Designed miniproteins, single chains, continued (5). Designs and how they scored, part 44

Each design is a single chain, and the fold is of that chain. pLDDT is the mean over its residues in the fold that is shown.

## One batch from the design tools (miniprotein)

Design m17511
Fold by ESMFold2-Fast:
Structure m17511 (fold): chain A 86 residues (1-86)
Amino acid sequence: MEERRKKLREEISKIEEQLQKLKDAGVTGEAVASLYLRLAKLYMELGEFDKAKEYAEQALNIAKEVDPNSFVYKEAKKLLEEIEKL
């Protein structure tokens, strides 16, 4: 499980860097929402539920403004429901 956790942390770091670059460029919308959703899922796999919840909420809020029928909106909402059951 150590190797798996290292890979998850590396993926998180790369996504956080991508997200920061988009935020620095003033980019928002589906691309940013998708990155927050990916971060939420990776933190779920690490067992860091507080961070998973925070990122899922950010994904949901952005996706709701873009398209409330989108895949990202539905997945973020579902993920938040799963976190609340923990």
Scores: mean pLDDT 82

Design m17512
Fold by ESMFold2-Fast:
Structure m17512 (fold): chain A 81 residues (1-81)
Amino acid sequence: MEKLSFVEDVDLSDEEAVEEMIEKLKAFMEKNNATADVTVIAEDGKVFRKENLSAEELEEFLREVAKRESGRLRVGVTLHI
């Protein structure tokens, strides 16, 4: 199983950047039939982690975190291809 890892810092006040990140991840995962492990670190130091997410589940998770948190998020993703 191939693994691809990356980290992206996202400002939640920049709605375009948030949407671009989600769409980019979703498109890559759908094209490669990939699953994702994700770790999100909020500005207040809260950590949110989910493993073995589908593209749809990753989108839902990121949108839910974005609704509950404010400021800057650090998003770490490991893709399983």
Scores: mean pLDDT 79

Design m17513
Fold by ESMFold2-Fast:
Structure m17513 (fold): chain A 105 residues (1-105)
Amino acid sequence: VNKLAVEALKLATSEKAKLAAQLALEAFRLAREALRLVAAGDAEGALKKADEALKLAAEAEKLAEEALKSKDPKTRKAALLALLGAGVAAFAAAVAKVLAKKLLK
């Protein structure tokens, strides 16, 4: 999963594709931190980190979609990898958010 965003960074020839890959990596890092906080019983911290991850994942997806309009095959591949990485980060963050809400009962 992290490998997809790292490969996107290496292949990105456009600024938008690079930024999308960087945001996807950061979103995944925050999503993992949110899941760690859920395991530690910190529901409030987990919700905060999950919301931050979802926001960055959405921004990464938007930039990746713009980069997909490029005629350069390397930029398009980088954009697809960034989009996939952002999607996985968003999924992990959504799971952390659901689990954190259950802890608040």
Scores: mean pLDDT 80

Design m17514
Fold by ESMFold2-Fast:
Structure m17514 (fold): chain A 95 residues (1-95)
Amino acid sequence: SSSEIQSLIEQFNQLLQEFNKLSDQFHDKIEAGDIEGARELLKQMEKLIEQMEELYNQLLKLNAPTGVIGQVRGRIGLGRRLLEGGRLEIEEMEK
């Protein structure tokens, strides 16, 4: 239903806000040379992306509008690319 779709969108937006906050903190840890702090933030960010992917699958089951599906998918894709970039940044700092 539209109310269920709206609830899932609100949950997704909350997870996205937390992800963006952790992403900012990750860059602060990288700048400070705190590799262990950066790794812990990547683990938390990965868990948020997994939760976003679960919400995405629920939106698909509810036949959410194509614009909603496209936007959610795009945000998750960007998040996955940021996680991969963060792993590479940590690897370079350990060399």
Scores: mean pLDDT 91

Design m17515
Fold by ESMFold2-Fast:
Structure m17515 (fold): chain A 63 residues (1-63)
Amino acid sequence: EKELATLGASYLFVEAGRARKENPEEGRRIARRLAAMTPEQLVEEGKRYLEELKKKIEEILKS
C-alpha cells in the first residue's frame, strides 16, 4: 500500500537524520539502506512500524 511505503520512508528518513547528528556513520548506514530499498521493502518497513504502534495502543487499551 502506497501509504505504508510513505510511512516506512518517512520513518527511516527521520532516523537517518537523528542518527547522523549523534553518529554520522550510523546515519550514513540508515540513509544507504533507505536509498537502496524497493517500494516493497518500504511497505514492509511501514508495516513493522505500524505493528509496533498497534502493540503500544493495545497495551494502553488493556490497561
Scores: mean pLDDT 73

Design m17516
Fold by ESMFold2-Fast:
Structure m17516 (fold): chain A 66 residues (1-66)
Amino acid sequence: MLDEIVEEVAKKFGISKKTAERLVKAAILLLNGYSQREAAKAAGVSLGTLQKYAPEVQKIIMEKLN
C-alpha cells in the first residue's frame, strides 16, 4: 500500500520516487498530529516543499486507506 501511494505521488507531481517517499513519510507524521516543522525534519524534507505538497499527499493517503 505505501509503495502504491509513493508511486502515485511521484507520478502526479512529476518528482522522483525518493522525494515522494519523503513526502509520504512527512504526510503520515502530519496525520498523526506532528507539526509541519517536526514532520519536515523527521522526513528530511524542506518546510517549503512539505507545505507545497502536503495537502494533496495527505488526501491521497486518506483515499488509499478507505
Scores: mean pLDDT 81

Design m17517
Fold by ESMFold2-Fast:
Formats: structure tokens, C-alpha cells, sequence
Structure m17517 (fold): chain A 118 residues (1-118)
């Protein structure tokens, strides 16, 4: 099973950009899913698959997967993008998903905190 570690959160000014990175150990990522809390427009899921982004975030958010790394880039940041972002990753077996967890326990961990200041 994969273990996912997230990085790249922080504070950014409105209109700015930042990149969140999720690195998996235990194998390559086949699929990655990005979630946010609290839910935004369109709900919890921001991005999925290799490069899919939810309709509400198209044009400003970009998602990619390369090897054992999943990346979510936020462009033209809005105050409403303020949230904790969590990454889930699946290996070649689609029935196996690993999430960032502050402790291994099958629960969502700390995630990457993003604050957008007006």
C-alpha cells in the first residue's frame, strides 16, 4: 500500500500562486484525488485521476501525476481557496487507496493548509 506525504501549503496573497505536492512511498501513483475542507463550490473533491480538475476550479487549478508524485497547482488564488487540502493516492491496483495521515490508521491526516489573504 502507498503512504502519502503532503507539502507546499502556506499563506499566499490573493492573485498569487502556490503548488501542493503529495509524495507516495511504497510504489508509483496511478491515480491521485485532491479534497478540500471545508467543502468548496462543487463539494469536497477538487481533482482526480491524472490531470482532471472539477468544473468549479478549471482554469485556476491544475492537477498532475508523475511517478510517485502528485501535484496540485493553484493559480490566481482567491480568498475562497482558503482550506486544508488532502491528497489520496492509488497504486496500479485501483482497489487500493492511501491517504496522507498524520499517523498510519486509514484516516485523513493533517493535509496541506492554504491561507489566501486579500
Amino acid sequence: SLVVTESGGGTVAEGGSLTLTATATGGAIKYATWFREPPGKGGLVIAGGNSGVAKEYEGRFTSSVTGNTATLTIKDAKVEDTATYYAGAAAENDDVVSYTAGALGGTLGQGAEVTVVA
Scores: mean pLDDT 72

Design m17518
Fold by ESMFold2-Fast:
Structure m17518 (fold): chain A 69 residues (1-69)
Amino acid sequence: SLAELARELAERLGLPEERVLAAMTALAPLVDGELTDEQVREIAERLGLPESTVREIHEALREAVASNL
């Protein structure tokens, strides 16, 4: 489930689960492709996260979708 993925990512990244869920919600419409540098920057700035963290959450979400979440 998305909630289980959010918990795992929160533990791995050292972030509150609610912040990870917000990032996953923002990234869900973008799961079918690679993020542009502009999309990463905009989401990172909006959510107060490092760009590397946004990319890692996107990668995990894409993998979860491919694994039939």
Scores: mean pLDDT 83

Design m17519
Fold by ESMFold2-Fast:
Structure m17519 (fold): chain A 70 residues (1-70)
Amino acid sequence: DPELVKALLEIFSTTPSVIDPNSKAAVWLGIGVWAAMNGQLDIARRAFEKALELAPDDPVVRKMLELLDS
């Protein structure tokens, strides 16, 4: 969905992340974004929940989950 992809890109560009790009949390965030782009919203949600467990203070992951619920 191009609208979802645009919203994801805006979150990444405007929201500061505390996730280390070499961390397991970054891998889960990447899986979630990939799944969301492919319409696999259940997988995307689970991946973002795993990223949030590893980086609970990251605003990017929280906004991604909010986007999936809208």
Scores: mean pLDDT 76

Design m17520
Fold by ESMFold2-Fast:
Structure m17520 (fold): chain A 55 residues (1-55)
Amino acid sequence: MEERIDRIAALAAETSGVDPETAREAFRQAVEEAKRHPEYQPELDAVIARMEAAA
């Protein structure tokens, strides 16, 4: 999971001009939020898949 977050954070930093560390922290927070609210997990997975497909 962390490797996936790192990869996506790098892509987000490249496309949106955010530094990789900030992007990684944001995605890590989203993963933690999904753990508290399992209903967010499918949406989070869809966002991650879309970002990976776009890059």
Scores: mean pLDDT 71

Design m17521
Fold by ESMFold2-Fast:
Structure m17521 (fold): chain A 90 residues (1-90)
Amino acid sequence: EIEKLFEEFKREVERLIAEGRLSPEQQEQVRKLLEEGEEAIKKKNYEEFALVVGGLLVIALTSASPELAERLEKLTSQLFAAIEKALAES
């Protein structure tokens, strides 16, 4: 479930990069965060994954179109719910 939600999240983050509203520094930061998130999922480090998702949301809320920001915020809420469930099962 987390992997599926993160794939949807990554797709929306690709749209954020494509909107051209990010500085080159922010684009590099976003790419690094996506790589860190993928690695965190592979290691089942859900605490680190939550921090990565939160960091990406902060960039989106300050730079994305309102429509894209709303979609990323919704996906972030769904990801945090899935993370909470995964941590409770551990």
Scores: mean pLDDT 81

Design m17522
Fold by ESMFold2-Fast:
Structure m17522 (fold): chain A 93 residues (1-93)
Amino acid sequence: KKEELEKEIEKIVEELKPKAEAALEEIEALPAEEQEKAKKEKIEELYKEALKKFFEILKEKGVPKEEIEKLIKEVEENTSEETAKLFKEAVKE
């Protein structure tokens, strides 16, 4: 149940970790003024990739579409409009 989901999430994190580390190194090499924009763009890219993989895992584990929709609504309630857009884009078919 929960332990299985946690292991799948860990796999996603491990896959994204090298990309995040490489992005961080690139950002740190930029002038301070450009770092803020670069951070935002890289966070959005990584977040989209993580969400897409997460929903794919939920579908593979047989989580009902209803429960996935509830998770999206919960994120929309607790996050900014930008984050809500990322969620909607990630689940778009």
Scores: mean pLDDT 67

Design m17523
Fold by ESMFold2-Fast:
Structure m17523 (fold): chain A 111 residues (1-111)
Amino acid sequence: MVEEIRAANAAARADFAARDPAAYARVQALLAQAADIGRQVGIEMGRAGLSVEEAMRRVSPAASRLALEVQRILADYPHVALAVGLVMRVLAEALGAAVEANKATREELAR
């Protein structure tokens, strides 16, 4: 599941970078920030025993801020929605990967 999302996101990133290297370079830092935010929230879910709903509440303000920043950086870019979508997908991938890693660790410890 996470591997399928990772492969799809890698393909989307490659396509974006190939179509518009300049626009890709402008959002590259936001892609890294999205991955870090997703990872941090996923770790906190595992550590603090947060529900998926509480994790979504923590991610929501950061996700909205990232979407607005993409729109600001790419104001003149005709496919800004694709860039916003990619940033959100990278956030979701990192969150999912961290949640699965925490689940595996908890299941091992609960033996």
Scores: mean pLDDT 71

Design m17524
Fold by ESMFold2-Fast:
Structure m17524 (fold): chain A 89 residues (1-89)
Amino acid sequence: STYDLTTKIINEVNSQFPKDSGYKITVTDLGVDTLRIDLLKDGKIIGSRGVTGPLSVDQILDIIKSLLEKYAPDLLKTIDFDKVKKKVS
């Protein structure tokens, strides 16, 4: 499912965040193939994207990149997205 795939991708992205950065990405299943992807800092939502599936790995990665670029651009530099893609494919 889009939710399961998104969960796998965000777990790999979260694993690459700097130690003790306080950043985390979460996903919420809203039903009807609709998800909310949230960027959190110290447990507070600082940015969100609503998306409707089905979504490919590349589409989910582009959504995450866009979210990080807008709300945490310095964090974006810490993520090896090619490594994420290889692990989830």
Scores: mean pLDDT 85

Design m17525
Fold by ESMFold2-Fast:
Structure m17525 (fold): chain A 83 residues (1-83)
Amino acid sequence: DLEKGEKAEKEGNYREAAVYYSRAATQGDLEAAIKAAEAFEKMGLYREAAVFYRYASNLARQRGDLETAEEYEKKAKEMEKKA
């Protein structure tokens, strides 16, 4: 699903990219969670972007990557302010 999301994104199909990235993210893929959030952000869907940035933060924390976790927690809060 990450690969299918990247293909959709290259074709400018952010809606389809968000679907594939979201599916990969729900399987625990940190990169896919970040890409899903970015796709939702590009579409102006800030609530959905916030959810996936927070999910990415939680996945990074589970891996012991506190720096990445803090980065995406901040992005989630920024998206919440725009929503």
Scores: mean pLDDT 84

Design m17526
Fold by ESMFold2-Fast:
Structure m17526 (fold): chain A 118 residues (1-118)
Amino acid sequence: MTMEEEEKHILLRLEVLRALVAGLLGEDEKAEEYAEKAAELISELTGKPLEEARAEVKAAVEEVKKYSPKLSEKQKEELKKLLEELEEIEEKYKKGEISLEEAKERLVEIEKKLAEIL
C-alpha cells in the first residue's frame, strides 16, 4: 500500500462514518454530501465505477436512516458528539496537527463508540 493509498483508506473510513452518523441523525443533506465523498474514494481505491460505488453507499445510508425514528434522545445526543469528533479529526488532519496514524487511531475509537451506542 502506498502512502497516498493509505491516506485515501483513512479518508474513506472518515467519510463513511460521517455519512452513516448523519443518516442516523436524519441530517439528509450532510449524509448525501459525505456519501458522495465516500463513493468517490471507493471508486478510486477499488476501481469500481463511480455509479456502482455511489449506489452502494446510498443504499447503506438509506438503510441506517430507517433506524433514525427508533433512536432514543440519549442515542441522538451521543451520535451528535461522534459527528463533532469526526469533524475535528478531519480539520486537525487537514491542518497537519495530527498524523495519519493518529487519525486512524481516533477513527478506531469512534467506530467502537458507535457500536456501543447502537
Scores: mean pLDDT 84

Design m17527
Fold by ESMFold2-Fast:
Structure m17527 (fold): chain A 70 residues (1-70)
Amino acid sequence: NAIEEALKNSTPEVQKFIELVLEVLKELGARITGITQKSKDEITIDAELPSMTPEEFRKKVRELIEKKLA
């Protein structure tokens, strides 16, 4: 529900970013629990982490995002 609402009210650039992050989170086995839009160009995504530290999870998310962006 929160994901669908954010996508409906987001710019195309934010929608592409959300889709990319959703793919990365699913690949890492995390579940998205919420999305908070702070501005038209800023969004925060909350997720339940798999069995790993928050620091390691953030590192893996960054690596996969960079990989998908080429």
Scores: mean pLDDT 69

Design m17528
Fold by ESMFold2-Fast:
Structure m17528 (fold): chain A 69 residues (1-69)
Amino acid sequence: MSRKEIIEYAKKKGYSDEVILAAGILANPKATDEQAAAAVMAFTGISGEQALEIVREAKKLLEEIEKEK
């Protein structure tokens, strides 16, 4: 899916910019949860546990987008 599609859906549902970032990374099936969490931490400065919660929300966002297609 495109970055624009992720952003538009996430804004409609009230997801944060950090979730959108993680979802963009996880849209690549080769990306790991740890890679998405590390990127969120690098760009936001949040803790590893907070980054993993963002990754869980990003996976939920991606599943919701796929269900609407």
Scores: mean pLDDT 77

Design m17529
Fold by ESMFold2-Fast:
Structure m17529 (fold): chain A 63 residues (1-63)
Amino acid sequence: AKSKEQQLIGAAYEAIVEVGLEDREKVIERAKEILKSEGLEASDEEVEKAVEQTVEILRKLGL
């Protein structure tokens, strides 16, 4: 959908799919690039939080 939080989580998920779960810093960097390409301005803290939330969701799913 359209909310900033949903776009943040979507970018985090896409970054995780592209670079994997093992390198958190690389996931954050990639998520920031995706958000920038979408025209969204997000702080490092917002991106880190979204990545953490997405990782937690995937962890609960056993992935």
Scores: mean pLDDT 79

Design m17530
Fold by ESMFold2-Fast:
Structure m17530 (fold): chain A 92 residues (1-92)
Amino acid sequence: SLAEKQQELKERVLEALRLKLVDPERARELLEEILEELLALRAALAREAGRDEAEIEAEVARARALIPALVEEALSLSDEEVQEYIEELEKQ
């Protein structure tokens, strides 16, 4: 179900955030995997909504090109900011 996939992604995001505090290179790998999975999920939802396949492919290509920048942004977070995100996600 969508709720099960959202819970799984939340748990993986928490794992990546905790990992960033001790092993930022391993956190980088996990963040790249999470972002690719989010991209695949968004593409699947767009297909179910009846969007044009060529438009979906173009949006996926644009979003994929942004992944390295998004990963660097996440890895640039301070330990304090990472801890705050962990606490917020754990409350959900």
Scores: mean pLDDT 82

Design m17531
Fold by ESMFold2-Fast:
Structure m17531 (fold): chain A 100 residues (1-100)
Amino acid sequence: MLSVEEVYNKVIEIAKKLYNEIHSNPNLSGEQINELVKKAYEQIKDLVKDHSVEDIRRVRSRTMSEAFEALQKGDYRTHEIYMIASIFLQRVLEEKEAEE
């Protein structure tokens, strides 16, 4: 099983790749963007499937802290990447908490 640190690093890698794919391709349709978002979300969901709600919350808290620091420094690219990661992790948490 991956450590919380390894999960964090891989989640940020996935979010960064998604950000770059969307911003480097000016001819992407909304449908193509939705497919990229869906693939990134499924990768993050699969990555954290064996982790506890507590571990996922720790990873998300770290992404939120880094997003805030980036915003304070005017690094809007890094802020957006970490916000993407945080939003996907929040969705995974909501789905896990809805399961019995």
Scores: mean pLDDT 85

Design m17532
Fold by ESMFold2-Fast:
Structure m17532 (fold): chain A 82 residues (1-82)
Amino acid sequence: KDELARKYARLKLKLELMKKEGAPQEEIDKVEKEIEELKKKNPDLKVEAEVEESHSIEKIEAVENLENGIVTEEDVKVSEKE
């Protein structure tokens, strides 16, 4: 589940960067389709993705970092409060 959430976040970030850089519509459509397929294959991920974007991305990052032992609980509290 965490791996899928991470992949979803990376694809969304890639999509935003491609749109900002003016990448070809074909490339944008490809990434967007991949995101849609990922959401359809994983209903649990789709439910979680409905959480507020800004807060959702920051929370996913904090959870993954905490699991890997990179972030302390204090850092998580600061990120979530802000």
Scores: mean pLDDT 61

Design m17533
Fold by ESMFold2-Fast:
Order: structure tokens, then C-alpha cells, then sequence
Structure m17533 (fold): chain A 82 residues (1-82)
């Protein structure tokens, strides 16, 4: 999806700005909130991030994601809407 590709690029740019190979769930949520993607896709991505944080017993701001983990979350969120 072009929406997923554009969102991934925005997340990569945020990671570069932070100077980190990892991004917090809170930072990812900030990026998606500012994006022009559908609300259904935003909700699906948010669910995947909160599910990961809950599984680890951490807050979303304490939960760190690599770029590869973000790619898998975005793919899973998009597939959940089909």
C-alpha cells in the first residue's frame, strides 16, 4: 500500500531525527496521528502497538521498536483490515 510506504518513510525520518535505530511506541503514535492515512488504519496500528506494550508489561512510551518490527506491525495492521 502507498499509505503504508509513506508512513514507513515518515517513521524512518523520525528515527533519523532522534539519532536512534529504535523508536518508542509513543513516538510512532505521534507520527501516525500527524499522517493523512485512514482512521481505521490508525486504529489498527495503535492496537498493535498497545498489544505489544501490554505483552511486555510496559507503557507504550517504554516500548521500543526497530524499523523491521515497525514494518511487521504496519503489515499486520493493514492485513487486519482485509
Amino acid sequence: SSEIDNLLKLIEERMKELGSDYISGGQVLDVIKESDISQELKDAIEKEIYDRARKLGLSVDQTMFSLDEIKEILKKAEESLK
Scores: mean pLDDT 86

Design m17534
Fold by ESMFold2-Fast:
Structure m17534 (fold): chain A 56 residues (1-56)
Amino acid sequence: MLIEALVDIPKFTEETLELKKGEVAQVLRDVSDEYWEVETADGRKGLVPKNFVKEI
């Protein structure tokens, strides 16, 4: 499953991933009601908040 960032997402914590608006990442794991673990095409991994992304 792919997601797209709806807004620029800054790095909030050590576990979270910075994404730019319109950036696409692959979901690796559903970790909670609030976060997905994702990987970008360039190999960066981290948590992203579900509220700031859409499924594509």
Scores: mean pLDDT 84

Design m17535
Fold by ESMFold2-Fast:
Structure m17535 (fold): chain A 108 residues (1-108)
Amino acid sequence: SMMEEIKKKLLEADIHIGLARMHLSLNMKELAREQLEKALEILESIEVTQENADEVARLLLELARLYLELGDKERARRVLERAEEIARRFELSEEVRRELEEVREELE
C-alpha cells in the first residue's frame, strides 16, 4: 500500500540520518554528507500529506541540524525552507514547531 511504502521511506531516511550522526562522531565528514544527501533524496520523494507531514518535517529538521554541524549553512537553510513550507501547508505537533523555531534561530 502507499502508506506502507511511505512508512518504509521514512524509516530509510531515519537510518541514513543515524549513519550520518555516526560518521560525524568519527569525524568522517564526507561519509556523513553522503548519508545526509541520501536521506534528503528519500524525503524529497515523499508526497507530503497531513498524515505524514509531522514526521517528514521532524526528519528534515534533524537533517538541517546535521548540515549545521558540518558547517554547511546554505544546505541547512534550504532544508529548513522545505520544513517551513510543510509548516505553512499542514498542522504540525508543538514539538516539531518548537524544533523549527530552534533551527531557525541557529541559522540567524
Scores: mean pLDDT 90

Design m17536
Fold by ESMFold2-Fast:
Structure m17536 (fold): chain A 114 residues (1-114)
Amino acid sequence: HMKTATPEEILAAIREELMELGVLTPEQFDRLVELARKDLPKAVEELRSLLTPEQAVRIFEKLVEKFDIPELKALYERMKKLPPEERAQRAMDLVISLFTAAVGALEEAERRKA
């Protein structure tokens, strides 16, 4: 299982890139995750409003590099073949999808502990 990312690792990687880009503080990101657990559509809208298209591309590239997952690499290769505007929109959708999946997986894991 050396090439699988945990939900915690995915969220930590997104958090680190958002910090590096100056988009959010760690505390603001933790509040965004809490919001996502209570109101996922609102958290998704807030995350989309905080990111520029270029920042979304950089975050997705770093996630692909960090996790070395074949599915993410395939999505990245397809994304690189798109025109710049479509590429940026695709990167945004992929970052949001990974965030959403990670939050959902954490909620699932918490339900299994109960």
Scores: mean pLDDT 81

Design m17537
Fold by ESMFold2-Fast:
Structure m17537 (fold): chain A 98 residues (1-98)
Amino acid sequence: SPELIELLEEVRELLREAVAALRAGDVDRALALLEEAIRLLEEAESIADPELQARLRALRATLEGLIAAIRAGQLSPEEAVAALEGLIRAVEMLIEQV
């Protein structure tokens, strides 16, 4: 689906911008970008085929857990960046399969 690909590409860009914000020490901006990524993942889930819905829900749950850990101060900036880079890779793999 072209619409699904566009949503996933937007999610990827938001995650990349969140990495840049974290590297700059702007945690509040990073969290706002990640919350927007959650919104777009929910939109992607609503238009995805059932096979992709489970994978999108797993990505969203992982991102929600990461947001919670960042808010709780449980992750260093380096650990948060590494986790986001893993999620970026997962989104890129989904784009290739859609």
Scores: mean pLDDT 89

Design m17538
Fold by ESMFold2-Fast:
Structure m17538 (fold): chain A 97 residues (1-97)
Amino acid sequence: SSMAKEEQEAVQRAVQLLDEAEQRLLDNARRAEALGDSEDMRGLAEAFRRGAETVQQAKAEAQQSGTLEAAQKATNIAQTALRYADAGQAELDRVEA
């Protein structure tokens, strides 16, 4: 049905956003690790890696559920993670400048 296709497409779009968020958080973690072996940089890298793990879990849950409600929840998680990644990237850019 058209609704079943809409659900599958919504889940797939949410998964794509979660994949983007995971990659950006892991990139931020690697940048923080490269910037120094201070406790602050280690803590920041660890926080980004934990964020990526949360995104990975959200992706698995969305794929298992396969509903519009699950897709909406996953999209909200992805958007929150992307905003966190954006803020982290901006802060790392300031530290490197």
Scores: mean pLDDT 88

Design m17539
Fold by ESMFold2-Fast:
Structure m17539 (fold): chain A 81 residues (1-81)
Amino acid sequence: MSPHMQLGQHVNDGVDASLNGDMQRSVQHYSQAISIMQQLQSQGVQIDPHFIDLVRQMYIASQNGDIQRAQQLAQQLSSGS
């Protein structure tokens, strides 16, 4: 699977976990997504800065166990793309 496909998969899995209240799983998937984004950027791939910021915010909310905020951000991403 390409890094771009892996990024999409981890973001989607993180969103699904957040919507189900599984903060530990959300943290794991968003962490992998951030790692893949950093790898792609190091290869010269341009990623929307707003998307990067949104995924980082979702990671922080999930890491803090802020279920309400994590779910709001996940809904924003899933309904706004």
Scores: mean pLDDT 82

Design m17540
Fold by ESMFold2-Fast:
Structure m17540 (fold): chain A 80 residues (1-80)
Amino acid sequence: MKTFKVITQTGKELIAEAESLPTKEGEILELKIVELDGEKVDKTVKLEVLKVHGKKVIARVIETDLPEIKVGELVLIEEI
């Protein structure tokens, strides 16, 4: 598992785990969210990859267990 920072359109920061960052647009990425604004959580978010640039990914939320994150929201994902 690798650790990622997820930044929402509203500027919220999340810490997430996944096996790797996707390398291709249209891929579905499932993230385990382990931290939200410094608080420990155990939630899943599914994303559709829109754009990849090195270690950074722009994705759209397609499914969320977190009420603070909405379906259709854009997020930026960075490897830590």
Scores: mean pLDDT 82

Design m17541
Fold by ESMFold2-Fast:
Structure m17541 (fold): chain A 106 residues (1-106)
Amino acid sequence: SAFLERVEELRRELGETDLEIPVRSEEELRRALLSVRAERLVRELRELAPGELDEALEAAVARLGAALRAGDLEAAERGVELLERAVEALRAGEPLERVRELLLAA
């Protein structure tokens, strides 16, 4: 379908991921895209700072997963945005303490 083609296009923009995308509705599409974005961002954070963020990332991933399961897509989107800000802060050379604070706010 046309929206599945858009899912594939957006996944290409986010980069390669091994995450399966089970899509049956626009809500499931939105959840799947958030999951794809989160997986890529978590991987980037782990690669940029191996072992330094594990506890904060585990907590952020748990909260994001809970929001997705509850259907709270606004909370899930805010969580993904905070992960994106954490990646940007880390790439900009900000202190790890600052990055952990962003992840704990997610």
Scores: mean pLDDT 75

Design m17542
Fold by ESMFold2-Fast:
Structure m17542 (fold): chain A 96 residues (1-96)
Amino acid sequence: DALERGERGFELLKRLGVRSPARLDELAPTLTPEEVRAAAIAMAAVGIDLAALSFYEKYREKLSPELQALEERAAAEIRRRLRELGLSDEEVRAWL
């Protein structure tokens, strides 16, 4: 599935030593088309999670207290998943 493909892409990025968008841009001319595709899938998966976090942060104050609590838990779970993929909070911000 999409999550599994994203994880495989992240394993490739780790193997190549790519931990930021700037590093990926530097390395892109040395990658095969298959590697570029895997990296793009991984970036798309992270982008979806980061978009969800950005949406929550932007509209947090417009939510009811119950919805704020629910979204806070969801945001914490997304951040935990990104960290489990080997990304620090600083690296996650760099991927944006």
Scores: mean pLDDT 67

Design m17543
Fold by ESMFold2-Fast:
Structure m17543 (fold): chain A 97 residues (1-97)
Amino acid sequence: MEKELREKLDKFFEALRTGSPKAIKDAMLSLAEFAKTLPEEVARRIIEEKMREHKDDEKLGTNLTGFLATVYHELSEEEKEKIDYLLKLMGISPWAE
């Protein structure tokens, strides 16, 4: 359980490093779907731990912001709901809170 979530998070961060919108979308959807199978508290804690490990990587934040400003708006409502759940677990909003 924990190992699989961490592996999906590692793939997500690798997708952010490449800056490929398709890779970011695919990784976020896969991660969100898996996270929904876990208790929210467990998923949030593991995601927060991984986010702290990458907090100093400015490129990851820039590429995620670029994804949210572009590809996010082209997503289906179902895909947006999945990604919004993941963003909530990461403490990020696609709009001002």
Scores: mean pLDDT 77

